Designed miniproteins, single chains, continued (2). Designs and how they scored, part 102

Each design is a single chain, and the fold is of that chain. pLDDT is the mean over its residues in the fold that is shown.

## One batch from the design tools (miniprotein)

Design m7536
Fold by ESMFold2-Fast:
Structure m7536 (fold): chain A 61 residues (1-61)
Amino acid sequence: SALDQAISTGNGTAVQAAERAYEAGLAGDVEAGKKAVEEGASRSLTAKQAAERAMEEGLKK
C-alpha cells in the first residue's frame, strides 16, 4: 500500500502526509486530500508522491 511504502522510506514527513491524505480520501474530502498533497510537496517529492498515492487509495474505498 502507499502507506506501507511511505513507512519503508523511514521518512516521517512522507508517512504523515500519506496518513492525512489517506484519511481525507476515506472521508471523500477531496479538498483536505489536496491540502495534504500540497503540504507534502512543500517538504519533498517523496512526501508528495506518498500523499498522492494514499489519497487515491482512500478514495477507492
Scores: mean pLDDT 74

Design m7537
Fold by ESMFold2-Fast:
Structure m7537 (fold): chain A 78 residues (1-78)
Amino acid sequence: SEIEELEKRYQELLEKARRAEERGDYEAAREHVMEALRVADRLSDLLKEQGRTQEARRVAIQATAEAIRLIGAEIDAR
């Protein structure tokens, strides 16, 4: 399903971001997390369309938390 494909892409992007962060490539990590946020937004919309509102909210919160975590890690690396 489109939901399963978006979930897989979201996890793939987070893994790419983590690997970039491990290499100290915060620019690439940021780009991957920004793309993950876009995927999470679309996933959240589809979940909401299916009446899965709690899951939609959870996805949005988790994606935002991941972006905040990366910002903190980048600041600490300065």
Scores: mean pLDDT 87

Design m7538
Fold by ESMFold2-Fast:
Structure m7538 (fold): chain A 84 residues (1-84)
Amino acid sequence: NAMQKAIEDKRREELRKRRLESFKKWFENLVKQYGASEELLNYFIEEAKRLGFSDEEIIEIVKELQEKGLISPDLAKRALEKVR
């Protein structure tokens, strides 16, 4: 029924939000462990898109990595161009 569908849709959105947060932490940890490379970032951008994350969400993750000093400004710029 309509109420059950609305509850399911809301739970799905909350689950997606939690998945994004978990993915962001996982991505950040891998960058810390292996170092930032264009190849690694391209792989994760493609994976994030396949998992259904929006370009806006991916851009935000890349910007946060740059803000934390985990990736260089040049690498962040190239990654952002790949998301476009």
Scores: mean pLDDT 78

Design m7539
Fold by ESMFold2-Fast:
Structure m7539 (fold): chain A 91 residues (1-91)
Amino acid sequence: MDQIQDLIQRALQGDQQAIDQLSQLGRQYYQQGNYSLAARLFLSVAQAYLRRGDNQLALRYLNQAAVAAGRSRDSSLGRQIGTLLSQIPLP
């Protein structure tokens, strides 16, 4: 648990290695069928990209998080992702 929390904190501070590790973990959990955890990891990656102003990468990872949340049937997580999507300026 602590290791994932440390990765999230480092990613939010702009650590690209932490962002890459969270992305890889999200893909691994998705492949294992743990869609709820995969969605949370992709959401954290998207938030890191939002903090550095990379709206295109943030949208990509929010879409991946939405797909995973849909497969998990986690309506609460899907709502959180929808809220973040509404906050990103569309071109």
Scores: mean pLDDT 81

Design m7540
Fold by ESMFold2-Fast:
Structure m7540 (fold): chain A 66 residues (1-66)
Amino acid sequence: MKKYRATGRVRATGPDGSVEEREFVAEDETKENAIGKVSGAMRRAMRDAAAKGYTVERELEVEELP
């Protein structure tokens, strides 16, 4: 069975230079669904961080599992 793993990272930097990093991982039979699951979680985390005055950076990686 083909499987894909999406890994998303959100790095939030506070106005004082403090850094918080969160990682989200999801697996699915389709690349699109794996990305969708992680993207949804990342968007919520980014929205929450931005509401607190944080600067946010995101990274998304997807791989096909053997």
Scores: mean pLDDT 81

Design m7541
Fold by ESMFold2-Fast:
Structure m7541 (fold): chain A 81 residues (1-81)
Amino acid sequence: SSVIEELQQLIEELAEAAKAGDVERQKEIIERILALLEKHDPALAARLRALVERYEAQGRHDLMVMATVAFVLEWIDRLKA
């Protein structure tokens, strides 16, 4: 699936932005991931968005990234099952 390939690429870019400590780039990539997820699973996207906003408000950018990666990987695994 092209969607799975695009999400895998975005997760890879998100990991690079996390290693660089580039919070603004992390947010840009997360918004792209959320927009893509919303097209296919709007309920999942809404749950992830709420969690990302909560962690951002707490200054927990590490958890923001980790939650985003976890949600995407779980969604991909469910599609492959």
Scores: mean pLDDT 88

Design m7542
Fold by ESMFold2-Fast:
Structure m7542 (fold): chain A 91 residues (1-91)
Amino acid sequence: VPELLEEAIRAIKAGDYRKAGLLATSALFAALANVLDAELAGNEEAKEQYERAAELILEALRAFDAGDNESAIKKLEEAKKLAEKGEELEK
């Protein structure tokens, strides 16, 4: 998930908006899969981080659709930090 979010952020900054949308959407589905995996593993802390990351990715996609690329980038950066924390909590 963090890698997909980083690539999405780079795509927005490069003006490759189609690639950015596809990568951010892929990151959303991956984050939701990680929520399910954490739930099945009984890892409530990791689940919470991935749920918040997914929420921020959805908010970023809405900002992006509205043409607010700055807000979209900030939300994707926050989602990346939460996804990284979720991965660390699964170690």
Scores: mean pLDDT 84

Design m7543
Fold by ESMFold2-Fast:
Structure m7543 (fold): chain A 108 residues (1-108)
Amino acid sequence: MEELKKRLKELVKKEAPELSEEAQEDIAILAVWAMVKEGLSEEEAEKLAIELAKEYLTFDEKQKEQLRFAAKVAELELKEGEEAAFKYAAEEQVKKGIITEEQAKEAL
């Protein structure tokens, strides 16, 4: 997974060098997640990474924050599994006041 993430990050950097290093890594993580969890081929994941990089250039601050959050959840799922990813997502939503602590416990 790490080698694939590095390859996709380099592709994003080549196609959209104006993006921050953090944004390039986040897009690469989402493309890797799509391969592992959604069954995309390497070619489809490369296309997704390029499309996300182009879309990112049009994003407002809220959309950038949403992509960052999605990438963090995806990275946790890839490294630590689905339960760890869901726990992180639930805890962050509780901190933002989107759901209650009770709702977070039921989601896990």
Scores: mean pLDDT 79

Design m7544
Fold by ESMFold2-Fast:
Structure m7544 (fold): chain A 90 residues (1-90)
Amino acid sequence: STKEKILEKAKEFVKLAKELIKENEKLSETEKEGIIEALDSELELMKTQSPEEIVERLEHTIKVLSEYLSPEQVKKLEEKLEEIKKILEE
């Protein structure tokens, strides 16, 4: 189903976001743990949401994470979101 494909890509997005946060040299370990827990909670909520709601939530996640990540890292997350949007448009 479209929902299952989008959820699979959302899991890949969250995995990438966690890796980028873990590699961040400016965040404390406590801040990293808090962000990672928030990302895991978002992914659990996405299991109950529509494909459109998942896209909106991931767009908001990029906006929040852009405060911590480089432009190049943000672009990697935006590219994953574009893959998800393409599935939704099919």
Scores: mean pLDDT 86

Design m7545
Fold by ESMFold2-Fast:
Structure m7545 (fold): chain A 97 residues (1-97)
Amino acid sequence: SAEEARERRLREELPKVVEQMVKAVKEGKMEKEKALEALRRVAEEARPYAPELSERFLEAMEEALETLEEEAIERAVEEARRLVEKLLEIERKKEAE
């Protein structure tokens, strides 16, 4: 229940969380490996529902955390947005049936 609520919050706010995590790594407040581990977990849980978007998200995150370049960070945030939109679309279709 608590873990499910945390996962739902992360999914809904994923683009914001991604931006905050990358910023924390860039500022030396969080280890790159810790941020990647948390985001990899999100990708793994989303994979059964959106395998292609989950892989794109993970690749974009790995590049953003490795380079810390603005363009790579913006791409990671965009891929996070696409992933959460797809997950919400799937959930809505399940409720409609």
Scores: mean pLDDT 76

Design m7546
Fold by ESMFold2-Fast:
Parts: structure tokens; C-alpha cells; sequence
Structure m7546 (fold): chain A 68 residues (1-68)
């Protein structure tokens, strides 16, 4: 399970923006609304494995940004 609950609201918004770009690249419609972590997780699982890896990289970058 992806630790989306560890993201701030600002970081979550950035992850959602990246998700929307990847969904467009995959020719998938974004689930509406993308306002909860559960909805974002569902959108991630709809992506091909290759694009899921790109989402994981973005998530890890955001988590690293939280490090002191």
C-alpha cells in the first residue's frame, strides 16, 4: 500500500497533478473527483505497470522533501 497519508495537502495536490498527466499519457480518463487518497490510489492502480513506477518515483521524491 502506498503511504499517501504521509503527504501534506500541498504534496498530495502535486501528486494528483502528476497522476493526471500520466492518465492522459495512458489515454485514461481521470476518476472524478481526485480529492481523496483512496481515489488517487484507485487512479494509480488503473495505470500500466510502467507508469505506476513513475508515480512511485514522484511519491518518493515528495517524501524525501519532508526529510529534515
Amino acid sequence: TLPLDLLTDEQFARLVAALKALLQEANLAAPLPLTSREQALAAITALPDELQGRVLAELLALLKEQEA
Scores: mean pLDDT 72

Design m7547
Fold by ESMFold2-Fast:
Structure m7547 (fold): chain A 80 residues (1-80)
Amino acid sequence: SVGRRALEAALRVLEEELRTAPPEDRPHIQEAIEAVRRGIESGDYAGGVLEALRHLRRSRRGEELIERVIRALERASAEA
């Protein structure tokens, strides 16, 4: 499904960001990763995305991280 592929793409981006994130951003990225994973497991893709974006907004680089996630979601949807 497009929704599942999109969330899997978002998860990959968030996991990449977590590897190089400063300590202050790491908890928010980890919460976003867990939200995306819950969305994939439950099939509530929209809920998973919205929860992840809320967590990323708490990060110092929140806007940048949100833009990267949205771009990944858009690319995955377009490649369907």
Scores: mean pLDDT 86

Design m7548
Fold by ESMFold2-Fast:
Structure m7548 (fold): chain A 89 residues (1-89)
Amino acid sequence: MEKIKKLKEEMKEAGEKGDSEKEAEYAERLSEELLKEGKKSGDKKKIKQGDLYKEYSELLKTEPRSKAAVKYTSESLRWIGDEVDKELS
């Protein structure tokens, strides 16, 4: 848990500084930790988030920052919307 929180903050700081390479590195590390914890605990939400961060990291390496952000936001909003609907229903 603590590692995931730290990686999210470092990824956010790199993004705010416009350091797409660092942001991609932290997104990749965050994906790795989320998949590891999700696999260990059987937490499908963590596995899904890990997959999203992995895609985001790859997009940051190969696409302009704006394209990566749009792709990630769309997938994250879809996932968050699904989870909110489950909680509010």
Scores: mean pLDDT 68

Design m7549
Fold by ESMFold2-Fast:
Structure m7549 (fold): chain A 101 residues (1-101)
Amino acid sequence: MAELDKLPVTPETAQKLVEILKKDMSAEGVAKALRYFGTLAGLPSDTIEKEVNAILELGITAEDILEDPEAVAKKLTEATGLPYPLVLSDIRLLADVIKLV
């Protein structure tokens, strides 16, 4: 059962993220979900594109995020140069959304 109200985003945003990932659990789907919530959260476009490009280049799937979100966040931090706490927060949100798919 989906617990959309427990995510640190609006229920509408959470529902859209679930819909994106339910249709595509590949790196493309993960990248699309990240771009969607990052834009709504007001993250800088350069930050969003760095994370999106790293996800696509490393082939990070929803399954990878579910198995070890901390290891995925560390890999993305190393690939992008972005602050680890920011990347970890983004990946943990995706992990929580993926659990609802």
Scores: mean pLDDT 80

Design m7550
Fold by ESMFold2-Fast:
Structure m7550 (fold): chain A 94 residues (1-94)
Amino acid sequence: MKKVQSAAISAMIAAGAVGDKELGRRIAELAGVPQEVFDEAYKAGSKIKVSPEAKEKIRQKLEEAVDALERGDVETALKYIQEAAKIVADNAET
């Protein structure tokens, strides 16, 4: 349960870091994240600066997560979200 909540919030932050609000919103809706929580997490993520290479990798992982969620493969989606969050954490700047 807690792992799913953490992954969902991490995905919203990652979407913010990439600047892809539609992708983040899609994941939030599929994961059952309230709009208020999504808006706050996305804004927080949008303040994180990451390299173009990191943005590309994060976007790819989030797109894979959406594909997995649309298939009902929650376990695979969680793995991709976790990988995206790790890239954000490793590449986050001030």
Scores: mean pLDDT 78

Design m7551
Fold by ESMFold2-Fast:
Structure m7551 (fold): chain A 61 residues (1-61)
Amino acid sequence: SKEIYDYFRGPDNGYVYGDQNIYMEDFQKANNLPVYGIGTLPSTDIIVNAGFTVEDIKKFI
């Protein structure tokens, strides 16, 4: 959904590397999803397509 993209994108409409990419990779591994080691948009697409919500992601961390 749009909400999950907004969550990972952040308020400045730019994806942040580093901790956010590590967080997304850890979430993907924990939920048995395909893992992307670089970039947040492909990782976000995998999470959205799997049906997760912002609440699910926040619950993980």
Scores: mean pLDDT 58

Design m7552
Fold by ESMFold2-Fast:
Structure m7552 (fold): chain A 81 residues (1-81)
Amino acid sequence: MLSLEEVLEEAGRRLRELIEKVLAGELSPDQAAELVRELAEEMLRRGVPEDLVRLLIGIMAKELEDHGLLETAARLRELAE
């Protein structure tokens, strides 16, 4: 069983990789949203609080908004509702 710190570190790394792939045009908005949804489900199953999961998704959405990827960011914000 991973500690909360290890789970958050892994989640942060995966979110960063997803941001990089979206910025490179390797993932569609639908593909990015599905991968983030899967990661969020994994985090919740491992005991990460819902508020922290929502925060991490919000951080990713903000980074995508700052790069002009508004459609993908909107899909991610829907996951954090």
Scores: mean pLDDT 79

Design m7553
Fold by ESMFold2-Fast:
Structure m7553 (fold): chain A 72 residues (1-72)
Amino acid sequence: SLDSFKQGSLQAVTKLGDQLAKDAGTQEAKDVAQQSVKDLQQQLDKSKDIDEVKQATNKGASQLVDGIDKAK
């Protein structure tokens, strides 16, 4: 279902954020990971179909990686 795909996408980005934040080892990186997951959840709640979920997830993952890189 669409809801299952949203949940799976959010879980994948959450795990990525947790790992990147641990590797960075800063509070700023942890804050970026937390905020990126919240932002993605809001975008996924608004997503009407699988293509919108894919776009939101890809954008969220990209912003997460860039944000944590800057928080080093």
Scores: mean pLDDT 86

Design m7554
Fold by ESMFold2-Fast:
Order: C-alpha cells, then structure tokens, then sequence
Structure m7554 (fold): chain A 87 residues (1-87)
C-alpha cells in the first residue's frame, strides 16, 4: 500500500536524520571523538527502530508519537553536529 501523508513526513524526516548523522559521524571520526561516535550510532539505531514501527502501524496516534520522537532525535543530532563543527 502507498504511504500515508504522515508516513511520508516520517520518511522525509528519517532521510534528514540519516544525512545529519553521517556528517556528524564523519566530523567526530576526524576529531577522534569516540563518545560522539557512540551517541550518533545509538541515536541512529533508535531512529531506525521508530521509523520501522511507524511504517508498520495503522494507528495515527502511534505515527504521531514516532514523528515527535524522531524530531527529538534530529534536534539532538543537530546539537552534536554544531559542537563537532566548533573550532
């Protein structure tokens, strides 16, 4: 079945999370920042779990909850990215 509009929004957010995570991980690796690498990997695994749960759910409330949690993960990844970019 085609994705619902909410599931499409979740898919777009997951793609953004993937891009931010990749950039943050590459910067952390260049700085030998193992703690940031571990946190990015943890957040990426959690995001992927939420993503697959949302895609398999027919409950709009569960999809909205997953979207909110994915937005929190994106915000945390952006904070890590900002710190990784600081000289």
Amino acid sequence: APLTPLQQQIEALMKEIGRIAKETLELAQKKNDEKTEEEVERLTREALRLYFRALSSTDEAEQQAALAELQRIKERLLELLKRAKEI
Scores: mean pLDDT 86

Design m7555
Fold by ESMFold2-Fast:
Structure m7555 (fold): chain A 98 residues (1-98)
Amino acid sequence: MSPFEELKVKSTKELTDLIKKKASMEEIEKLIDKTIQEAYDNKLSEKQLQELLDTLIKTINDEVKKLNASLLERVRAIALSSELEVKVRELLKKMKQE
């Protein structure tokens, strides 16, 4: 399995587990930061980073929906998706400068 596929499978599983456990926002943000850093360290292409972003956002929305989540939990999921998009955009800018 490629480093990209391994990271995608691993991060999706870890994110799913945290959402199911109703983990704190700090734990979820820490996982997102770690995943973005691992993507950078593995020198993922722009296309691979976009696919990873799309997969993580879909996972957040699908898992939160399955939990019969409160309005607040759904709003937090939207905020997490937005933060993830910003972090990936900043990483892409950094990669273009190097």
Scores: mean pLDDT 76

Design m7556
Fold by ESMFold2-Fast:
Structure m7556 (fold): chain A 61 residues (1-61)
Amino acid sequence: SLDDIVAFLRGVLRSMRSVRDPARAEELRDMMISAMEYNNLPEEVRRELEAEAEAILEAAK
């Protein structure tokens, strides 16, 4: 279901916050974007999750 996919993506965001390696965090962001594209998530949900991922990457710099 969409709820299961969103729960998975929220898990990816938590992993991004926890990893020490910036390259690994970027890999997780790319994985998340691919999963959102493949599952055709609603635009509003996609924008929210992408914005959160970018904020995590920016904070890690």
Scores: mean pLDDT 83

Design m7557
Fold by ESMFold2-Fast:
Structure m7557 (fold): chain A 81 residues (1-81)
Amino acid sequence: SLLDEVVAAFNEIAKELFKKNKEWTEEDMEEAKKRLIEKFPELAEIIEEAYKEGLAYYKKTGNAEDALKYMYLVLQEKLEA
């Protein structure tokens, strides 16, 4: 499904970014958003919204792993809408 493809791409992007940076940063989150939009330009609006919510969660908690999981959850909800 489209959801499975987006999820797989997100996981691949996250793994690639974690290879270079052992600590996930706001810059890494922005880069992940950019790369995901490049793969799925038709979903740019949904990806931008998920990124915005994920980034807000990161700024509130300081936990990049939890923020990434939250962004993923938001993407799933928006793609199933």
Scores: mean pLDDT 77

Design m7558
Fold by ESMFold2-Fast:
Structure m7558 (fold): chain A 105 residues (1-105)
Amino acid sequence: SMAEVREQLISMLETVKALLDRAAAAIRAGDLARALAYLDAAITVVEQAIRLAEEHGLESIAEKLREVLRLLEEARRAVEAGDLERALELLERAKELLDELIEEL
């Protein structure tokens, strides 16, 4: 049902938020390898959420999730470049969009 799809999407987005909190903590601790691992996990869940949204005709949700994906890919590049302040800023922006999506679902 559509209610089950929404519930699954909310669960996936809450998982992404938790992974981003762990990535931010790893960045602040200087553990960039862990930060990249958490970001890669978050990106994978967002890609799965995009597919689920698209399969069920939730095109507006899918478009906003693609914006989240872009921010996470930019954050990952910032971590690799050692631009940790930029990475943390991008993660906070991604979390704000995820909160808006959860409220919309």
Scores: mean pLDDT 93

Design m7559
Fold by ESMFold2-Fast:
Structure m7559 (fold): chain A 87 residues (1-87)
Amino acid sequence: NRSQSDQYFQQGFDYARQGQWQQAIYYFDRAIQIDPNNSNTPTGYSIRGRSYQLLGQNDQAIHYYQQSISMDPSNTISRSHYDRLTR
């Protein structure tokens, strides 16, 4: 049986795919609180960053892109968005 954290990440991804950024943020937050070391956590931070950016909250977006890059330095998507927001 899948962990509760994996289930919340799946819900977050599903909401993000639908452009429902507030709901995506909510479920990623819950997933990370349950298991911050989950293998989906770097991707969760990346999409959480993008969700904040699309809501116009650039400071929050920068923060979560930094967390994604820190956990997975090979995440070129988070790095690209971070660089664009910070120059």
Scores: mean pLDDT 81

Design m7560
Fold by ESMFold2-Fast:
Structure m7560 (fold): chain A 95 residues (1-95)
Amino acid sequence: SSEQKKKIEELRERMREIVREAEEEYAKLVKEGRHPGLARSLVLNKIATEIRRKMEELGVSQDKIDEVLQALYDSVLVDLKSFEEAVETALKVLE
């Protein structure tokens, strides 16, 4: 629907900012000597928290939020995608 498309576009715009901040935070944590896998998990959890909050603000159902976040976690931790690719994969769940 047009309402659903508008919500997805608003979420995509915010996620582009979050992904950029996440990539910068990840690089900083690794440079400061944190284990890459731990740094990636910490940054991923921050992205997931912000995505959940934004989806709740936009009135997305809890079931859809859980599907989006599961796709996000699987993309990063199982499929080893970049944060940008993982977020794009997760947002396709809303389409």
Scores: mean pLDDT 82

Design m7561
Fold by ESMFold2-Fast:
Structure m7561 (fold): chain A 98 residues (1-98)
Amino acid sequence: SEHYQKGLALLNKGDYKGAIRHFQKALSQQRDGRAYYNLGVAYKKLGDYDKAIQYLEQAMSIDGRYLPEAIRELGEIYEAQGKTDLAAVLRESARLFE
């Protein structure tokens, strides 16, 4: 998707809001675990942890190949929120995919 590639370029430049707009357009054309995962990363960078969690859960549900990366990102978000026990459980879960 052209929108997916534009989203990646903006994410790499630190334009998280621009990246989000392009990833959302990519998803409107095709459901894609990569776009959901990168939406989660972009929202995490903006500190919108609720949306980050929602998109990371979508990435895990539609493409199992993103499960270890999404679990790792969720662990970091929960640690940032002070949910230390939940973060520890997710880190141990991520090890199952190593």
Scores: mean pLDDT 85

Design m7562
Fold by ESMFold2-Fast:
Structure m7562 (fold): chain A 71 residues (1-71)
Amino acid sequence: AAAQAEADALARSGAIGDRHMPPAFELVKAAEAAPDLDGQLAVALAYREKHGILTEEAARNLALSVADFKA
């Protein structure tokens, strides 16, 4: 599967509020709490580093999407 599919699966899990996917919710909530885009990107990259389930590109795309949503 492409890294894009992993990022999409995490985003979907966060959106549906699945208790079996708490890491996805944690990523979204932590990024939402970040004060700016740089903070949101740092959260996404740290999540990728900790869990190893995203590429850097996918993590950056998630951070940008959350930043746009928050704005």
Scores: mean pLDDT 57

Design m7563
Fold by ESMFold2-Fast:
Structure m7563 (fold): chain A 81 residues (1-81)
Amino acid sequence: MIPKKAAELALELFRAAVEAGASPERATALALQAIGTAFQGALTGKEEIAIKGIERALEAARRGDLEGAFRALAEASEASE
C-alpha cells in the first residue's frame, strides 16, 4: 500500500525532528503528514513527486528547519494531487 521507501523516510523524518528539538506531538504530526503525502501520491500515480517531497522535508529537519520540513511536505502534497 504505502511504498516501503516512504515508510522508512517517515520514520527517519520523525527521528530527525526529535533530534532537532521538536515536541513528540510535532514530530508525530510531521511523520503522519509524510505518510499521508506518500499515500496520496500512490493513489494519484505521483508517487515519485511525493517521495522527493518527503526527502526534501527530511533534509530540512536534519538542518533543524522544522518549518521548512512542513512546507516541503505541504508542497509535495499539493503537487501529488
Scores: mean pLDDT 80

Design m7564
Fold by ESMFold2-Fast:
Structure m7564 (fold): chain A 87 residues (1-87)
Amino acid sequence: SMREESIRLIKKTIELIKKYMSGPLAEEAVKLLQKAIRAIENEDYQEAIDLLGEAAKLVMEASMDPQVRSEILDNIHKAEELTQEAL
């Protein structure tokens, strides 16, 4: 389902952030993405979209490899699209 695919992409994104980002921005982005998963599980899709957007902002602020940043942001945006379709 689109819901399951969204959760899968968010989990993959958390692993990429843990591997390629560090410090407070990484910790907060992971926390926001974990909250987004819980929001999707509770069918609070609007909260999930807001949390995904906040995580994306932190990723954009992070100093990291541009190719990895692009993959992380693409995964977040696709998760937003899948979650919005479920709304």
Scores: mean pLDDT 88

Design m7565
Fold by ESMFold2-Fast:
Structure m7565 (fold): chain A 71 residues (1-71)
Amino acid sequence: AVELLQQGIEALRQGDAERAIEYLEQAARLSSGVARELALQGAEAARQGRLDMAITLARAGINTLRSEEGA
């Protein structure tokens, strides 16, 4: 899930919203709870063309997953 969120962020940085949405939705399917919600919100932000917001949400998703799996 973290790797998919990182790939989504990279696609967003390149302006590839369609690719980013694909990665973020895949990350959401592999996640649960807050991390899933953040990935879904990131995909929705990307659909709306809010790429900076989508990056912020995806980063929050990575931080959430790291706190859940690394603690």
Scores: mean pLDDT 80

Design m7566
Fold by ESMFold2-Fast:
Formats: structure tokens, sequence, C-alpha cells
Structure m7566 (fold): chain A 79 residues (1-79)
């Protein structure tokens, strides 16, 4: 699941760098939904979900630069 979370966050960053914030938001939301089904009750799962939630909140606010920053921080923390 950690690997899936990293792949999701990397995909979100790539889409944002390509100028696709709506698609990036969709990918982040889908990743959140999938990860919540499997890891919601573990400390690591809760940390991953919290990180994705912050990225989703930034994207919903239209804060692309902040979303990229949060996603990069989450990837570094998870590695």
Amino acid sequence: MKSLAITTLEGVIELLERGEPELALGVARLGYAILKLFDADTPLGQEILAALERVIEALEAGEVEEAIRLAREAIERLR
C-alpha cells in the first residue's frame, strides 16, 4: 500500500506539471478511496490518508503549487 500511495502521489504531481489539475484531483480522490478500503485502521494508513486529504484540499482550493509541495513532502516521508 505504501508503494501504491507513492505511485498515486507521483501521478498527481505529473498531471499538475502537465497543467491537468482537474484530472490530478480525480486521481487523488480515487487513490484516497482505494487506500481507505485497505489501510484506514493502521497508523501508516491514517498518515497516508491524511497526506492525500491535504493534497485534495489544496487542489479543491486551486492551489496547484501547494498541492505539488504537499505531494512531494508526502512521498519523501513515505520513502
Scores: mean pLDDT 81

Design m7567
Fold by ESMFold2-Fast:
Structure m7567 (fold): chain A 88 residues (1-88)
Amino acid sequence: SMAELEKKIEELLKQAKEKAKKGDLVSMEDLIVEAARPPFLNNDKELMQKIVDFLEQYAKELEKQGNNEIAETLRLMAKSLKKLAGLL
């Protein structure tokens, strides 16, 4: 169901945040790409926007902590996903 897909995406994004906290940016990026794949294939702009919102919110948190490099990576990923989904 769509609700089950949304929960799976939320789990993947939570795992991505945990990988980022451990300095594992490669796994963070892989998990974000995995989360974005089903909404991209299904042309689900609402789910893609939720992923983008998560990335932008986490980037703001990281900027407040002085983690600007990870924040920049997340903002670039968010921008790429917006373009991919036709949101920009």
Scores: mean pLDDT 87

Design m7568
Fold by ESMFold2-Fast:
Structure m7568 (fold): chain A 81 residues (1-81)
Amino acid sequence: EEHLKKGKEFSSEGNFEKSVEEFKKSIEEDPTNSESWFLLGTSLKELGNFDESIEFFKKSSEIDPSLKSVVEGTEKNKAGE
């Protein structure tokens, strides 16, 4: 809980790098907490680390399927041909 709370505090400050560190610690203590996976993905997305962000969003949606619609929203491609 403490790491999840600290991660949210850093995220609200715009410090996504520290937010990622705290959410990773939260996941190490409770890997079944879908919120920690989701917020880790969100913080990585803000840092521009989309590859890992997508991976963690998938983990979050596997634990909590209600988050699947948010993960689906990351799929943005322009029609090239």
Scores: mean pLDDT 73

Design m7569
Fold by ESMFold2-Fast:
Structure m7569 (fold): chain A 100 residues (1-100)
Amino acid sequence: SSALENTKKAVEHLRLAVEHLEKAAEAAEKGDFEGAREHIDLAMLHLSEAQGNGVSSDKARRYISEGIAALIAKDGKGAAKYFRKAAEELQETIDAIESV
């Protein structure tokens, strides 16, 4: 069904968002705030594509917002913590979808 195909596309985009959130966390911990921001912009793009395919995560988006605030404050450790929480939330969403 088109709904099943949309869900598979959403999961693909969530997986890419998780990858970019983890890379953003690593960059932030290294003090590479520009690199972290580039990865967050890509993660947000993939989250928007997942939402367009019927899967959204308000909790992950809230963690990303907290991480961006920490990134602006040049708190690399705080930013990494929130980006990893967002990645964990998205992974739980993927696992829940794939458990059926």
Scores: mean pLDDT 91

